# Ledger of designs, part 54: designed miniproteins, single chains, continued (4)

Each design is a single chain, and the fold is of that chain. pLDDT is the mean over its residues in the fold that is shown.

## One batch from the design tools (miniprotein)

Design m13854
Fold by ESMFold2-Fast:
Structure m13854 (fold): chain A 138 residues (1-138)
Amino acid sequence: MKPVKEVLEELKKRVDELNVSPTLREAIDKAIEDILKRYGDKELDPETVVLLTLIEALIHLFDIDEKYRKRLEWLLWTDPRAFVEELEKLLRQKAGELAKPLIDLIREYVLGGNISLEEFVDRALKVLDEIAEELEKR
């Protein structure tokens, strides 16, 4: 477990290094602000902090109803398989086939355990950037 602030500072630095699109950058900045507000004085596992931040970034990117936040966070802590299934359902509704690479990556990371946190962050940011660019064109 690490201070949430420390994990989010490391994540923000990595986002800056990867030079993501303005749309993705805005969604991530809003996600980081939300997680800092709700969990900033807590210690959590870095994996949990990154996944909570991902949920919030997806809410902003895909205009997902805030009511799904509590459900997704609860499932992340209690039933990782149901978390992946619910997230897949929501992302497919919002982005269709464009969401598939992100869903496959989240499934491999959360359920497979073969990807490091650093690899997951790098791959997720790349996939999200491709999705954000496509959403800007719509």
Scores: mean pLDDT 85

Design m13855
Fold by ESMFold2-Fast:
Structure m13855 (fold): chain A 71 residues (1-71)
Amino acid sequence: MPSLVEIAKTLSLEEAKLLARVAVHEIKTLAPEYREQAEALEARIDAAKTKAEVLEVIEEIERVIKEHLAK
C-alpha cells in the first residue's frame, strides 16, 4: 500500500495539510499518550509554507504510528 507520504506527494499543499491534520487527529484519538507529540506536529503543519515541510511532518506522523504499533 502507498504510504501517507506517497499519497501526500500527489496532493496540493492545502490537501496535504488536511491529510496530515486528519492523521494527527487519529493519533490523538487512538493513542492519547502521544497527545503532546501530536500537538507539536499540528503546530508544524500550521506553520508549513511548502509541500516539502508538510511531507517532513507526515514522515514524522508515520514514525509515531509505527512506534505505537510496535510491541
Scores: mean pLDDT 79

Design m13856
Fold by ESMFold2-Fast:
Structure m13856 (fold): chain A 80 residues (1-80)
Amino acid sequence: TDDYVRAVQDQSLADEQAKLDKIAQQTGDDKIKQLGDNIVNAMRQAFDAYERGDLQSYQQYLQKYQQYQQQFDKLVQQQS
């Protein structure tokens, strides 16, 4: 793995986690917190799959990411 690319990915995931955690804290909804964690996890797994050339797993993790993002957005909208 390119160390620079990995460092950029790690920073992006940390930034995303912080943003999603802030929303979860503002809503007080444990489900939103869980979905935020699942989003970041799916992104990490997708990056790792892409780096190793596992395009099948990459596509599966992107699909999970989209599903968790949609659930997160729906719950946040309901709390707004």
Scores: mean pLDDT 85

Design m13857
Fold by ESMFold2-Fast:
Structure m13857 (fold): chain A 78 residues (1-78)
Amino acid sequence: DEKEKEILEHLRKAAEATESMSDEKKLKVRGELAKALDALKAGDYKSAAEHLKKAMEVANEEAKEHLEKALKLVEELA
């Protein structure tokens, strides 16, 4: 699905943007991204959206921008 590919691309860019963060905060954001990816794989778009929102609470500005784009697409699939 083209929309799923776009979500994955935004999540990839968000993960890359976390490289400038502290190891502790980077681990927290990437942990939530991993949970969101597991939820997406299971077709649980509501859970995926919840984990993306949790990632955004800790993420830096650049990662947050990419996460917001991913979240909008995930909410369209929910």
Scores: mean pLDDT 86

Design m13858
Fold by ESMFold2-Fast:
Formats: sequence, C-alpha cells, structure tokens
Structure m13858 (fold): chain A 83 residues (1-83)
Amino acid sequence: MAEEEQAFQAAVALTQGLIAASQRLADQVPDVRAQVDALNQQALDLVRQGQQDPENRVSLTAQGTGLAAEAYYLAQQALAEKA
C-alpha cells in the first residue's frame, strides 16, 4: 500500500517534470508547440483519471508518463534539427 502510493506520487512528479521540460524546449521550437501541448494535455488527463480510478491508477498514470516523455522527446528532436 505505502510503496504503491509512493510509486504513484513519484510517477506524477516525473510526469509534471517532463511536461515542464518539454514546454521550455517547445518555446525554442514553435513549430512543434501545438503537438507538445496536446500530448502534455493528454498526459495530464490520464493522470487525473488515475487519481479518480484506484483500480486502473497504475496503468493510467504509466500511460500519462509515456505521453509526457513522448512530448519531451518530440521537443528535443525538433530543437536538434534546428541546431
């Protein structure tokens, strides 16, 4: 129980960190800003669903973290292509 709650909070924090990082990168690559924002919004929606659905919390939060990571990777690739 405590370990699962701690893991959930860690995943939420990781997701929020990835969103903040991808937004900072997207400020330098406006062409991908809309896609980054859309992925980050989907990630937040999945985390929110996980908070309301204890049975599917781990799965929904993992999916949210994955989308936030995808947004971060997209922003990094776009920035690298402009360098």
Scores: mean pLDDT 83

Design m13859
Fold by ESMFold2-Fast:
Formats: structure tokens, sequence, C-alpha cells
Structure m13859 (fold): chain A 85 residues (1-85)
């Protein structure tokens, strides 16, 4: 969990920085999507941490990893837009 929590924190920091640097609506929208997916991943990890007996931890962990991958993809795309502007 700690490694995934660190990945989420890194994605949040990168998304916020890219949003601040974005001059275009496209770049800002991609950064926003990255933040939304990171929030979803954080909520899934929170459920595993505080409600482990009420959820399927393996399934939620897989879903959290998927949301982190999506968030990273959106950050990379937003960074590309910033670099091209």
Amino acid sequence: LEELEKEIEEVFKRAMEVARQSKTPEGKELARKAIEEAIKAQYLLTQIKYFPDEVDPEKLLEEAKGEIEKAKSYVDEAQRVVNEA
C-alpha cells in the first residue's frame, strides 16, 4: 500500500504542476482527468485500509492500480501538450 500511496502523491504533484503550466484548455482538462483518477485510486486504497473485511481487497487493489495507470497516462499526455505549446 505505501508504494501505491507514494505513486498517487507523485501523480497529484505532477498533475497540479502541469495544470499550473498549461496555457491551453486541452492541457488543463487532461490534468483535471489525472487528478480525478488519482482521487479514485486513493479512495479504493482507503477502503482496503479501513474496511478490509467489508471489501474484496485483491479486486480493489487491482482497480486502484488501473486508476493509477490512467492518471499517469493523463499526466504524460498533459505534459506533452504543455511541451508543445
Scores: mean pLDDT 82

Design m13860
Fold by ESMFold2-Fast:
Structure m13860 (fold): chain A 72 residues (1-72)
Amino acid sequence: DAAERAALLAAQEAVRQEVLDLRRNSSDEEIKEYLKTKYGLSDEEADELLSLPDEELADEVAARYGERLRAR
């Protein structure tokens, strides 16, 4: 299952980089809407994640994305 593992890791890294880019170039309000619309997070969950440092936010979003992919 090397192809599925590689695809999952690549997808998680892409999400991580996307979140880091958003954190550098977007407002907190824009990132909050991104998290709500793209990943289905609540206002409270998005606010909690936005309180994290950039790297921890990116890691947490990538981890949640990976868990959703695995649950399917």
Scores: mean pLDDT 78

Design m13861
Fold by ESMFold2-Fast:
Structure m13861 (fold): chain A 84 residues (1-84)
Amino acid sequence: MEKEIEDDMNLTFAGLLLEVSLDTVDEIAELLDVSHKELLDLLTEFAKRGSSVEEMVEAFKEKYGLDEEKQEKLTKVLEESEKK
């Protein structure tokens, strides 16, 4: 079967999560003080890389200079979004 194990499956998975968890996207956008478009672009890049929640949080911390409280809150929000 086609597209069984491919990089684009990560993009599809991220898209599915964002579609199901619109409230999660809004919460993260507010937490990072970024637009939904910026957040969606970043999440799309992470999905293409197959990044874990921890890797995403680390990248957000580096890019936006998140303090410990924001980092922990972001981790929880992303973990809840990943939960099916």
Scores: mean pLDDT 64

Design m13862
Fold by ESMFold2-Fast:
Order: structure tokens, then C-alpha cells, then sequence
Structure m13862 (fold): chain A 115 residues (1-115)
């Protein structure tokens, strides 16, 4: 479980980095697809962190970050479908920020599990 959690957090970090590169290159569609994949991996990471016995306070913070990440991904999808590329990009940047904070918090939770 712990090793699988570490692998998912590493995968999440790579997907977020790829999404940021796609967004910076102006490939809004690819960035959005990568953020959708990242959101799925973040949800799996949160589930495995709970199963691994991560601290309730760590789980609460990860849940708050996951909700913020998901809200911005959903807002970006809505904006993109409405042709509002400026709003879509803004929400994707906020999603990337929330996802990076989630990765950092997940790594802190993992370190506490091995201590």
C-alpha cells in the first residue's frame, strides 16, 4: 500500500508538470485532459492514504486540497466548453496550484507513515 501510494503521488506530480507545460505551450485541450487524469490519480492517492492509516489531520488537509483541485478542473471544463479560453486557463492554473499543494501534503503524510 505505501509503495503504491508513493508511485501514485509520483505519477500525479508528472501529470501536473505535463499539464503545466501543455498550458504554457497554449495547448489548452491537452492541459485539460492531463488535469482530468491527474484528478483521478489524486483521488486514488487520497483513498490509499486513508487505507495506509495516514493521520486524520493529514487526510482532512488532503481532502480540502482535492476538493479545491476538483472544483477548478470542473470550472475549467465548463469555461472551455463555453469557449471562454481565458477563464479555462485561469482555472487550470489554480488547479495546478492546488494539485502541487496536494502532492506536497501527500509526501508529508507518507513521511509520517514511515516514522
Amino acid sequence: TLRRLEQLVDQLERLVEEAERALDAGDVRTALLLLGAALTVAGQSLRLAREAGARPSDIKEMEELFRRFGDHVDAAITAYNNGDLAAARAHMREAIRAAREFVEKAREAIRRLVS
Scores: mean pLDDT 91

Design m13863
Fold by ESMFold2-Fast:
Structure m13863 (fold): chain A 59 residues (1-59)
Amino acid sequence: SARVSAGLTLGEMRKTPAGQENLAKLTAFDEKGGKLSQKLMDEMIEYARKAEREKEELE
């Protein structure tokens, strides 16, 4: 379940231009490394998960 949900969230981000930009930002933060970047990546991932769950609940 959790594995499938994570995969769907990333998959949904890939489907939209905005999602692709967010994924690019996450990748850039990861490449640069650092404690602050990790926190920002976690926040962005959680935001994407919330958006996906909200979409699923409305469908």
Scores: mean pLDDT 59

Design m13864
Fold by ESMFold2-Fast:
Structure m13864 (fold): chain A 74 residues (1-74)
Amino acid sequence: SLDERVEEIIEETKKRLKELGREELVEPYAEHLRLLAEELKAKGLSDEQILSIVETVAEGLLFGEELIKKKEEE
C-alpha cells in the first residue's frame, strides 16, 4: 500500500539520521514526511507521484544534514 511504502522511506530516513548522529531530528523529520504524504494525497496526486516526491524530499533532507555535519567538523 501507499502508507506501507511511505513508512519504508521514513524508516530508512530514520536509520540514516541515526548513523549521522542526528537522533534529535528522527521524529521531527519522520512527522514532516508523513504530513507531506498526507498533503500530497489530499491534493489528488497519484501514489507513484507521492512516493517520488516523499523520497526526493527525504534524500534532500539527508543531504542537508550531511553538509551541516561536515561544516560543524571544520
Scores: mean pLDDT 86

Design m13865
Fold by ESMFold2-Fast:
Structure m13865 (fold): chain A 120 residues (1-120)
Amino acid sequence: DLAALGEAAGRAIVEAVRAALAGDLETAERHAREAAEAVAKMLGPEAGERALEILRRMIEAARAGDVARAEEELAELVELAGELARRHGLADDALAAAGAIGTGAVEALELVRRAAAARA
């Protein structure tokens, strides 16, 4: 079920960034891996590995309070979501999965922005 995999990926993206902001890098890496595994099931292992690299950089940006870098990593996650929708012919389940990943990525960025503002 693509919609369920997309929802799982979106939730894992949010939890990875939340853990990174709390300083729990072990939990952040675990959730990043969960999101990447869901992406791999939808788009194949190369896309999953790319998602893991993006999420690790987003974890680094969150830890550093680097909003500009987090915005760059969000754009790459949105590109992956677009690839998911296109590869599945814009099927309703694929659009739902892409939307869930996009929503999770946006929520993750807002967590980084909120944390950076609190430090300034």
Scores: mean pLDDT 87

Design m13866
Fold by ESMFold2-Fast:
Structure m13866 (fold): chain A 62 residues (1-62)
Amino acid sequence: MKILAKAKKDYKGKTQNDLTLKKGQLVTVLEEVSEDKVLVKNENGIEGIVPKEYLEKVEELE
């Protein structure tokens, strides 16, 4: 199940696999890669890894 989530605060990506987020940005959670990190896709179709703690669940996508 995919989840729509919103960034609770700004996050600057630290590696090429990370996605940089701005507070209020919407992303689709694609999968959990570890207990603390998720793979997400932003509105421009760019995928990357972000810490789960930076995201707030908005809704579940069918």
Scores: mean pLDDT 80

Design m13867
Fold by ESMFold2-Fast:
Structure m13867 (fold): chain A 110 residues (1-110)
Amino acid sequence: SSEFEEIKKLVIKIAERVVATLAEAAKVDPRFQPYLDRARQILAGIQAATTMDQLIAQVDQLIDVIQEALALIEELTKQGKIPKELASRLQMELGANETGLAALKVVMLK
C-alpha cells in the first residue's frame, strides 16, 4: 500500500477509538453528544479523504474535538458532576489518542 493509505488506516483506527470513547461518555452525560456528533462527521471525512492535505485537515479537527472534550471533563470534575473513575478513564483514552494523532501528523508533514 502507499504511504498515504497506510497512514489513513492508522488515522481511521484512532478516530474509531475516539468515537467509541465519546459514545460511552455521551451515554453517561448528554453534554458529550455534540463532541460525539462532530467526531462521527470527522471520521466520515477521514474515510472520504483522497489526499494527505485532506487527511491532515480532518486530523486537526479531531484533535480540536478531543481537546474540547478533555476541557469539559476537567470542568465537570471540578464541579463534582462526573465520577472520578470515569473521568480518569476518559482522560487516559482521549489523551492517548490525541498523542497518537499528533505523532502521525508529524509523519504526515514530512
Scores: mean pLDDT 90

Design m13868
Fold by ESMFold2-Fast:
Structure m13868 (fold): chain A 62 residues (1-62)
Amino acid sequence: MDELIEEIARRLGISKEKVEESLRKAAATGEVGKRVAIRDISRATGLSEEEIRKLLEYYESL
């Protein structure tokens, strides 16, 4: 998980802390909000929607 967060931070040009804050907020939204967040992060980073979805599932489990 940490490696994927670092890669997202690098590709977006933001801090790892800001990525974690965004993911926690997305995980706290309803299913529609989570789908929108996965799509937007995937498009902005070039990472697969599946990778981003697994990361959000991790934050939902906390």
Scores: mean pLDDT 77

Design m13869
Fold by ESMFold2-Fast:
Structure m13869 (fold): chain A 73 residues (1-73)
Amino acid sequence: SMEEEKRHYMAIVLGHELEEFEEKLKKGEYVEEYEENKANATPQGLADRKEALETYKKHPEELEKAKEAIAKA
């Protein structure tokens, strides 16, 4: 369904954004938004982020399609 496809694309985009934050941290770049999100993370929020990262890792080639689909929403 369109709703399942939208959830899939949202997970891909979120996963990519989370990977970008991790790469910035590896380079010693401070990201205030990331630190605030980490401090306020719930167990469910952490699980959702992990699922998003795994979805992106499995489907990195779909990132452009995911961004286009979300931009139309």
Scores: mean pLDDT 71

Design m13870
Fold by ESMFold2-Fast:
Structure m13870 (fold): chain A 100 residues (1-100)
Amino acid sequence: MSIEEQREKILELVEETSERIEKLDLPEEVKKELLQILEDIKEILKGPLTPLNEVKLLMLLIALVAEAWVVERQTKTEAAREALRLAEELQKKVLEILKS
């Protein structure tokens, strides 16, 4: 897979994940924080996947999972559990794309 194909596939997954999180019954503040991280990821993906941008992408994916994990642990709601599942799935799929 080319670097450009990797970037496009990751961007599509991030957009799908953002739409799914927006629809979850999460507290407004939590939703804003998770969506802001996803917007930061989209901003990086507007440019080419240079080594520096790949590091930034991976750091933001770790931040997304960590935020979702803390929210799930503190609230124990179904919506928070789904947000964590979506964050973990996004990280897993992005890592699989980058290894291709």
Scores: mean pLDDT 89

Design m13871
Fold by ESMFold2-Fast:
Structure m13871 (fold): chain A 98 residues (1-98)
Amino acid sequence: IEEAAERTYEFALEALRAGITVQEAADKHRKELAEKNGGPLAKLIMDLLDKSNPDYKKKVDEAIAEADRLHAAGADPETVARYLAEKMKEISEENLKK
């Protein structure tokens, strides 16, 4: 559970450091995975998106959108990445309750 949050932090930070949105990075890696060519980062995205709970994926997508909105509002990349990691932890707790 906490490992998913930590992986989310690194993923978001890498995307923001590259000058792209977290949403664009997620879409790119999801596409690479769907094409069966996935790299280590595509595997990381699959670990973050639990197939056993559709609500989990929906909440993750919402958290990514919120993170990108905070960045657009002027938040530092590390602040945005930590916000997303914290939201992933909350989502993981909700997934555990179901």
Scores: mean pLDDT 67

Design m13872
Fold by ESMFold2-Fast:
Structure m13872 (fold): chain A 96 residues (1-96)
Amino acid sequence: LAAQANALLASANAAAANSNYLTAASNYNSAATLYAKAGALSNAVAAAKNAAANATKAGNKAILAAALKNLAYALAQLGKTAEALSLANQADAIEK
């Protein structure tokens, strides 16, 4: 899981450097999901934040909502419940 997440993170970093924001957002979001499954919660938070930033630059609301949900999940697992609830509510608002 972590090795697959690291490969996606490297691909996402390369895409972001080339201003391929949609590809970067998608790969960061996938990395965040895999890091969360591996229990690498700090890495999941970082990847989800990068996914949200790149999704915003790409104008892709679906990936932004997914990234915010992944960020909320990781923060909830770290005990940051209030921050997690705020982000989950933001994701739901984007999907309206």
Scores: mean pLDDT 84

Design m13873
Fold by ESMFold2-Fast:
Formats: structure tokens, C-alpha cells, sequence
Structure m13873 (fold): chain A 59 residues (1-59)
């Protein structure tokens, strides 16, 4: 089983991959972060943190 920290890192990596591979605008980061959180069974309260980390990674 993945730890919370591993799930968060994986969610960020998934969203960055989706945005870069499919050439999607960064404005979609929150939508994709929510989907990644749902898939990993993370609470919705983590979506802002995942979104912020994705934006920072792409800055």
C-alpha cells in the first residue's frame, strides 16, 4: 500500500505527465488533480496542494 506522501507525489507526477504529453493548458491542472486524487482515494482537501505542486513543477 502507498503512503500518503507517495500518493501525493504520484498524483503530481500523473497530472504533470497528462499536461505535458497531451499539450494541455495549465488551467486544466485543478481538474486533472481532482481526478488523480479520486483515483488514488485521496481526500478532496488535498486537491489544492496537488494543483499548487503541479503549477510549481511547470513554472
Amino acid sequence: SMTLEQKLAFAVAMVVHELTEHKLPVSRAEELARRAAEGLELPESQVPAITAAVRAALA
Scores: mean pLDDT 88

Design m13874
Fold by ESMFold2-Fast:
Structure m13874 (fold): chain A 89 residues (1-89)
Amino acid sequence: SEVEELLELVEKKREEMEKEVEEALKTMSPEQQEELKERWKEVEERYEYAVELIKTGDPRKMTIGLFLVLASESELYLLIQRFKKAEAA
């Protein structure tokens, strides 16, 4: 189904985000790793909500879900960049 195809694409984005978090964690202290993991949990919860909106099959809710996924990617990117910059300083 169209919903199933869209969910596969969205899950691919989640996998990519998780990989970026894993790579970032390799350069961090144990304390910083814990902070990043807690922030990732917050992003994951928002991502799960987005997936539920997409699963409704309602075009309006699906569109909102897609924008939430994009917003989650952007937020995670900014968080990782901030942590990398702090470690580099």
Scores: mean pLDDT 80

Design m13875
Fold by ESMFold2-Fast:
Structure m13875 (fold): chain A 91 residues (1-91)
Amino acid sequence: MHLATTIYKDGKEVARSEGDLDSVYTAKMVMMAWLEDARLLGADVEIEIDAPSAATARDLAAVAVRMAEGLGMEVSVEHSGNHVRVVARRR
């Protein structure tokens, strides 16, 4: 699966990472790390996922939402087939 993560501070891109991941577990760990970094920076984060299936994409999106909410961030999700976009904003 392909995962792209971007951190925005005051509307500006300050960090970006993207790559291919072999496991859902690794994707969850990477998402959590980037969400925690965004929280520490007082920034927003955008996570884009191209998963092997629409079901996997939706499951990963749901996990990202729960992680971000657990960190006190507001989240929105957009779905398109195997692609999902999660935006988490500082509250």
Scores: mean pLDDT 82

Design m13876
Fold by ESMFold2-Fast:
Structure m13876 (fold): chain A 78 residues (1-78)
Amino acid sequence: SAEEIAKLMASLSPQEMQQVLNDRLNKAKQHPQVRSLIDDTRQRAKTLVNASVDQINAFSATVNARVSKLSAEAQKAW
């Protein structure tokens, strides 16, 4: 679920987060909405290496909000 993804991302290191996003990108590259979300999220995750807890939480909330706005088909591919 989107909530589980947000919690997972908040608990991961920046390196682990980038790996998870790369794996998701490889699986979801055929779905334009999911591919765009993953590409944007991956690019932002790279900037979180020195991020505060508040910045990581805000990032997780942003990803969760974007996933919830995807079509049902795109959410299934995420």
Scores: mean pLDDT 66

Design m13877
Fold by ESMFold2-Fast:
Structure m13877 (fold): chain A 79 residues (1-79)
Amino acid sequence: DEELRRLRAERERAEELLELLEEVEYLMNVLQQPPPQEQLDWLLSQGIPPGREPLEEARRRAREARERHGARLEELLAA
């Protein structure tokens, strides 16, 4: 099933993005250390500018995407 495979891939990408965003947030807000420039450059390539508010907004969107794709995956697996 191509839709199921696509949904899993999209969910995995959302999870990877969320993990990276959580790591960047932890470095900046808990450890008070600058995140590696390579990670910031990668986030910029994904359309996420550096800064607390853009990162929080990106995290919120990544969580919503993961939840949305997860819910759809559950629907397909239940069918």
Scores: mean pLDDT 68

Design m13878
Fold by ESMFold2-Fast:
Structure m13878 (fold): chain A 55 residues (1-55)
Amino acid sequence: SAREERRKVAKKYGELLEQGIELAVKDPHSKEFKEIYAETTKVRKELEELEKKVA
């Protein structure tokens, strides 16, 4: 269901945010931070689309 998909995507988003914070503190100009930031933005958009389906 869309609600179960949203829960899984929300969990992934949280994990990416935690990794992003660690990388940002270490070096916000690193390639690793840029990659995690791009992936986090992508997952955030997926979460927003799933929220529209659940509402």
Scores: mean pLDDT 80

Design m13879
Fold by ESMFold2-Fast:
Structure m13879 (fold): chain A 64 residues (1-64)
Amino acid sequence: GAEEAARLGAEGAVKAGADEEGARRASEQTANGMPVREGARALEEAGAPPGAAYAAAWGTHQAS
């Protein structure tokens, strides 16, 4: 479900360099219908590289 998708997306983003709070918030929003591009941008602001941010946001969207 959305909760599990958000958790996995946040873990991937943190592993790539994102801060935990930013990764959690962006992944929860993406799992609940935020567009992938906006989720990826939020993950980049949290510290993830662009490629990893997009991959995490896309994975969260697909798993929700």
Scores: mean pLDDT 84

Design m13880
Fold by ESMFold2-Fast:
Structure m13880 (fold): chain A 87 residues (1-87)
Amino acid sequence: MKVEVHVHTLGPGETLTLEFEADKEKNQKVQVNVRIVTLTDGRVLTQDLKEPVADWKKEDGKITVVVESPPDAEEVDVIYEVTYTTL
């Protein structure tokens, strides 16, 4: 099992698309968890995304995640936790 953490900062209304692919030679499964952390008007908001937009074909083992920053947040930290498991 391999775990990777990716952090990106987005400005208001910005969209980020990331793609994660399982290694077919290693019979891997990929899973992605996304957490959004915002600071708005002196408040910290944390949102966990339960269902990233997955354009995934079972045979490809590829997950595409699209995150859009809230328009009222000055900056948003997006945290991607990616787990690769050998089957």
Scores: mean pLDDT 64

Design m13881
Fold by ESMFold2-Fast:
Structure m13881 (fold): chain A 98 residues (1-98)
Amino acid sequence: SGKEMAEFLKTEAVNEAKKGNFVEAAYLAFQAGVVGSNKMMAEGLREVAKVAEEQGYTKTAEALRKAADVVASTNDLKEILDAIEEAIRTAREEQKAK
């Protein structure tokens, strides 16, 4: 079902984040939302943000939480995509700086 696939994608997002693959993790959280719901997208982004913070990627964690807040507050696909793309950009830049 869509819910089972979304839960699987959210789990994979967290697994990729634990490996330090925050770009892939953000895309998987987005896909979990597309298949499931905006709530599952926001939850996935927040779980990935927690992993990023635990690994010292503080800017990535902040950007992912901002994206989750946007996803939780709007159905505007452009605003959602812009927020997720900003989180992905932040993750790429922060990981290159280390």
Scores: mean pLDDT 88

Design m13882
Fold by ESMFold2-Fast:
Structure m13882 (fold): chain A 92 residues (1-92)
Amino acid sequence: SKKAAEAALEGNYEEAVKYLQKDFDKNPLTALLNFVSYLEILYTKKYNRPLSAEEIREILEKVRETAKKLGYTNLAKAIDVLLKDFDALLAR
């Protein structure tokens, strides 16, 4: 998931999806949790500020759309569920 997060932060969503799918095949929940955690950690270390909830949501949306385009339907559906929970948190 670290390589997937690095690729996503560089705007390389096709590579991010491919790395994330490989991790997802091993353990779906751990892959998604580690992906989000590494986005937070790597961004904070590089820019000395936290990644906002809106920025995380935008990255997840781009990863989801790229997963759909590449045919990784189960990964895209799992990200849809995660995004729904995120939208509920942001609406509070």
Scores: mean pLDDT 83

Design m13883
Fold by ESMFold2-Fast:
Structure m13883 (fold): chain A 85 residues (1-85)
Amino acid sequence: MTQEQLEATYESALRNDPSLVKEAEEEYQKLKKAGVSNEEIIARQTEKIKELEEQIQNTRDKEEVLALGKEMVKHQLIIYLALKG
């Protein structure tokens, strides 16, 4: 995913789900306070997204797909925050 795509995702989330953005910001700050580097934060979020993509491929429940998709967006927002510093 490009930085431009991540920025568009962040701006869309700010407009449509500001509580999700706040959750992402709080999780990012928690990781930073724990001494986790931005590179390690990006790596951890990328792994979480891969796990969520696999779960989405294996489910047929539309409600579960929506919930997993929202969780995936949260991890994408954390990657964007780590890329910005």
Scores: mean pLDDT 84

Design m13884
Fold by ESMFold2-Fast:
Structure m13884 (fold): chain A 120 residues (1-120)
Amino acid sequence: SSSETKTLEEIIRREREDIKLLDEARKKVEAATSVEEAKKIAAEALKEVIKEEEEDKELLKKQGPSLEHLVETEENLIDTYKKLLKLVEESTDKEEVLELMDLAIDAEKKTIDLIEKILE
């Protein structure tokens, strides 16, 4: 439907903005002079994208049963980000923080690919 299409287009737009947020945070992590600074930057970025994904999940839920499988996809992405956030907080190495940021960016890109496939 036109309403579902508009919702999916809005989700893709928001997910692309999340990739930009994560990419900018990754650059700041790379420039960080301490592990503590790197962890703070990465944790703040992951908390922001978790918040955005919770909002995306609510947008999908409002469309009813036709998009329920995408609600599950967003729940899985949120769970992934929460696990990555825990690993960032436990990290003692800036290189590990960068690798965790790369995993977050990859997870977002896979979500966009899935939604774009539905819009085909």
Scores: mean pLDDT 88

Design m13885
Fold by ESMFold2-Fast:
Structure m13885 (fold): chain A 55 residues (1-55)
Amino acid sequence: MADASQGGLAGAAGAAAAGADGPRLQKGTHEFYRAGEEGKSLAESRAAGAAAGRA
């Protein structure tokens, strides 16, 4: 793997922080739903804070 210079990390971080298509599909497991909801909300809050603070 000499050519591992693909910059997918930036895009992945943005997508994960946005939580658009992340933890919202699992709606069968009570625990999974709660954990996903909290994670999504926390990521959203962090993204908003970063944008506002550095805006």
Scores: mean pLDDT 52

Design m13886
Fold by ESMFold2-Fast:
Structure m13886 (fold): chain A 70 residues (1-70)
Amino acid sequence: MKISDEELRHLIMEIVEEYLKEGKTITKSELIEEVSKRTGLPKSEIEELVNETVEELKKLPVFKDVIVDD
């Protein structure tokens, strides 16, 4: 299934927001795994976009502590 970059970015943001609401943290590797599971896309196809979106989200103070390093 082919998903647009905008839809994929929205999904990444939704997953991070879910973890924030639950008081949980997520690593970049775990985020890639979760996006892969929800979309059915291989990790190699989504890794670059996840990396870019994570860097954008880390600029927001509210998400900086939710996304932790592996």
Scores: mean pLDDT 78

Design m13887
Fold by ESMFold2-Fast:
Structure m13887 (fold): chain A 104 residues (1-104)
Amino acid sequence: SLKELTELAIGIGSTASLLTMGLLVDAPESVLRRMVDRFLALADRAIALLRSLGLDDRAAQLDALAAQIRAAVAAGDWRRAADLAVEAANLLEQTVQELKEEER
């Protein structure tokens, strides 16, 4: 539902912002890891919901971003992980706005 997708978009945006703030305050890696894990759990739920709505291309884009975030984290590249998380949050926000326009 659009409501569930909106709630996931808010959660994803919030966790992306927290990861960025964590980097700004030089948070321990364990804290950054926990933020990324929360983000990826929400992203997996959003991907499943997008597929259930028939938005397969958007689901594939978000899945590719999630895979890149996992790779960045494995490489210790927390800045790249944060930047990709913001990109994923923006993609989902855009998707929610497009769906609202279609409900006219």
Scores: mean pLDDT 88

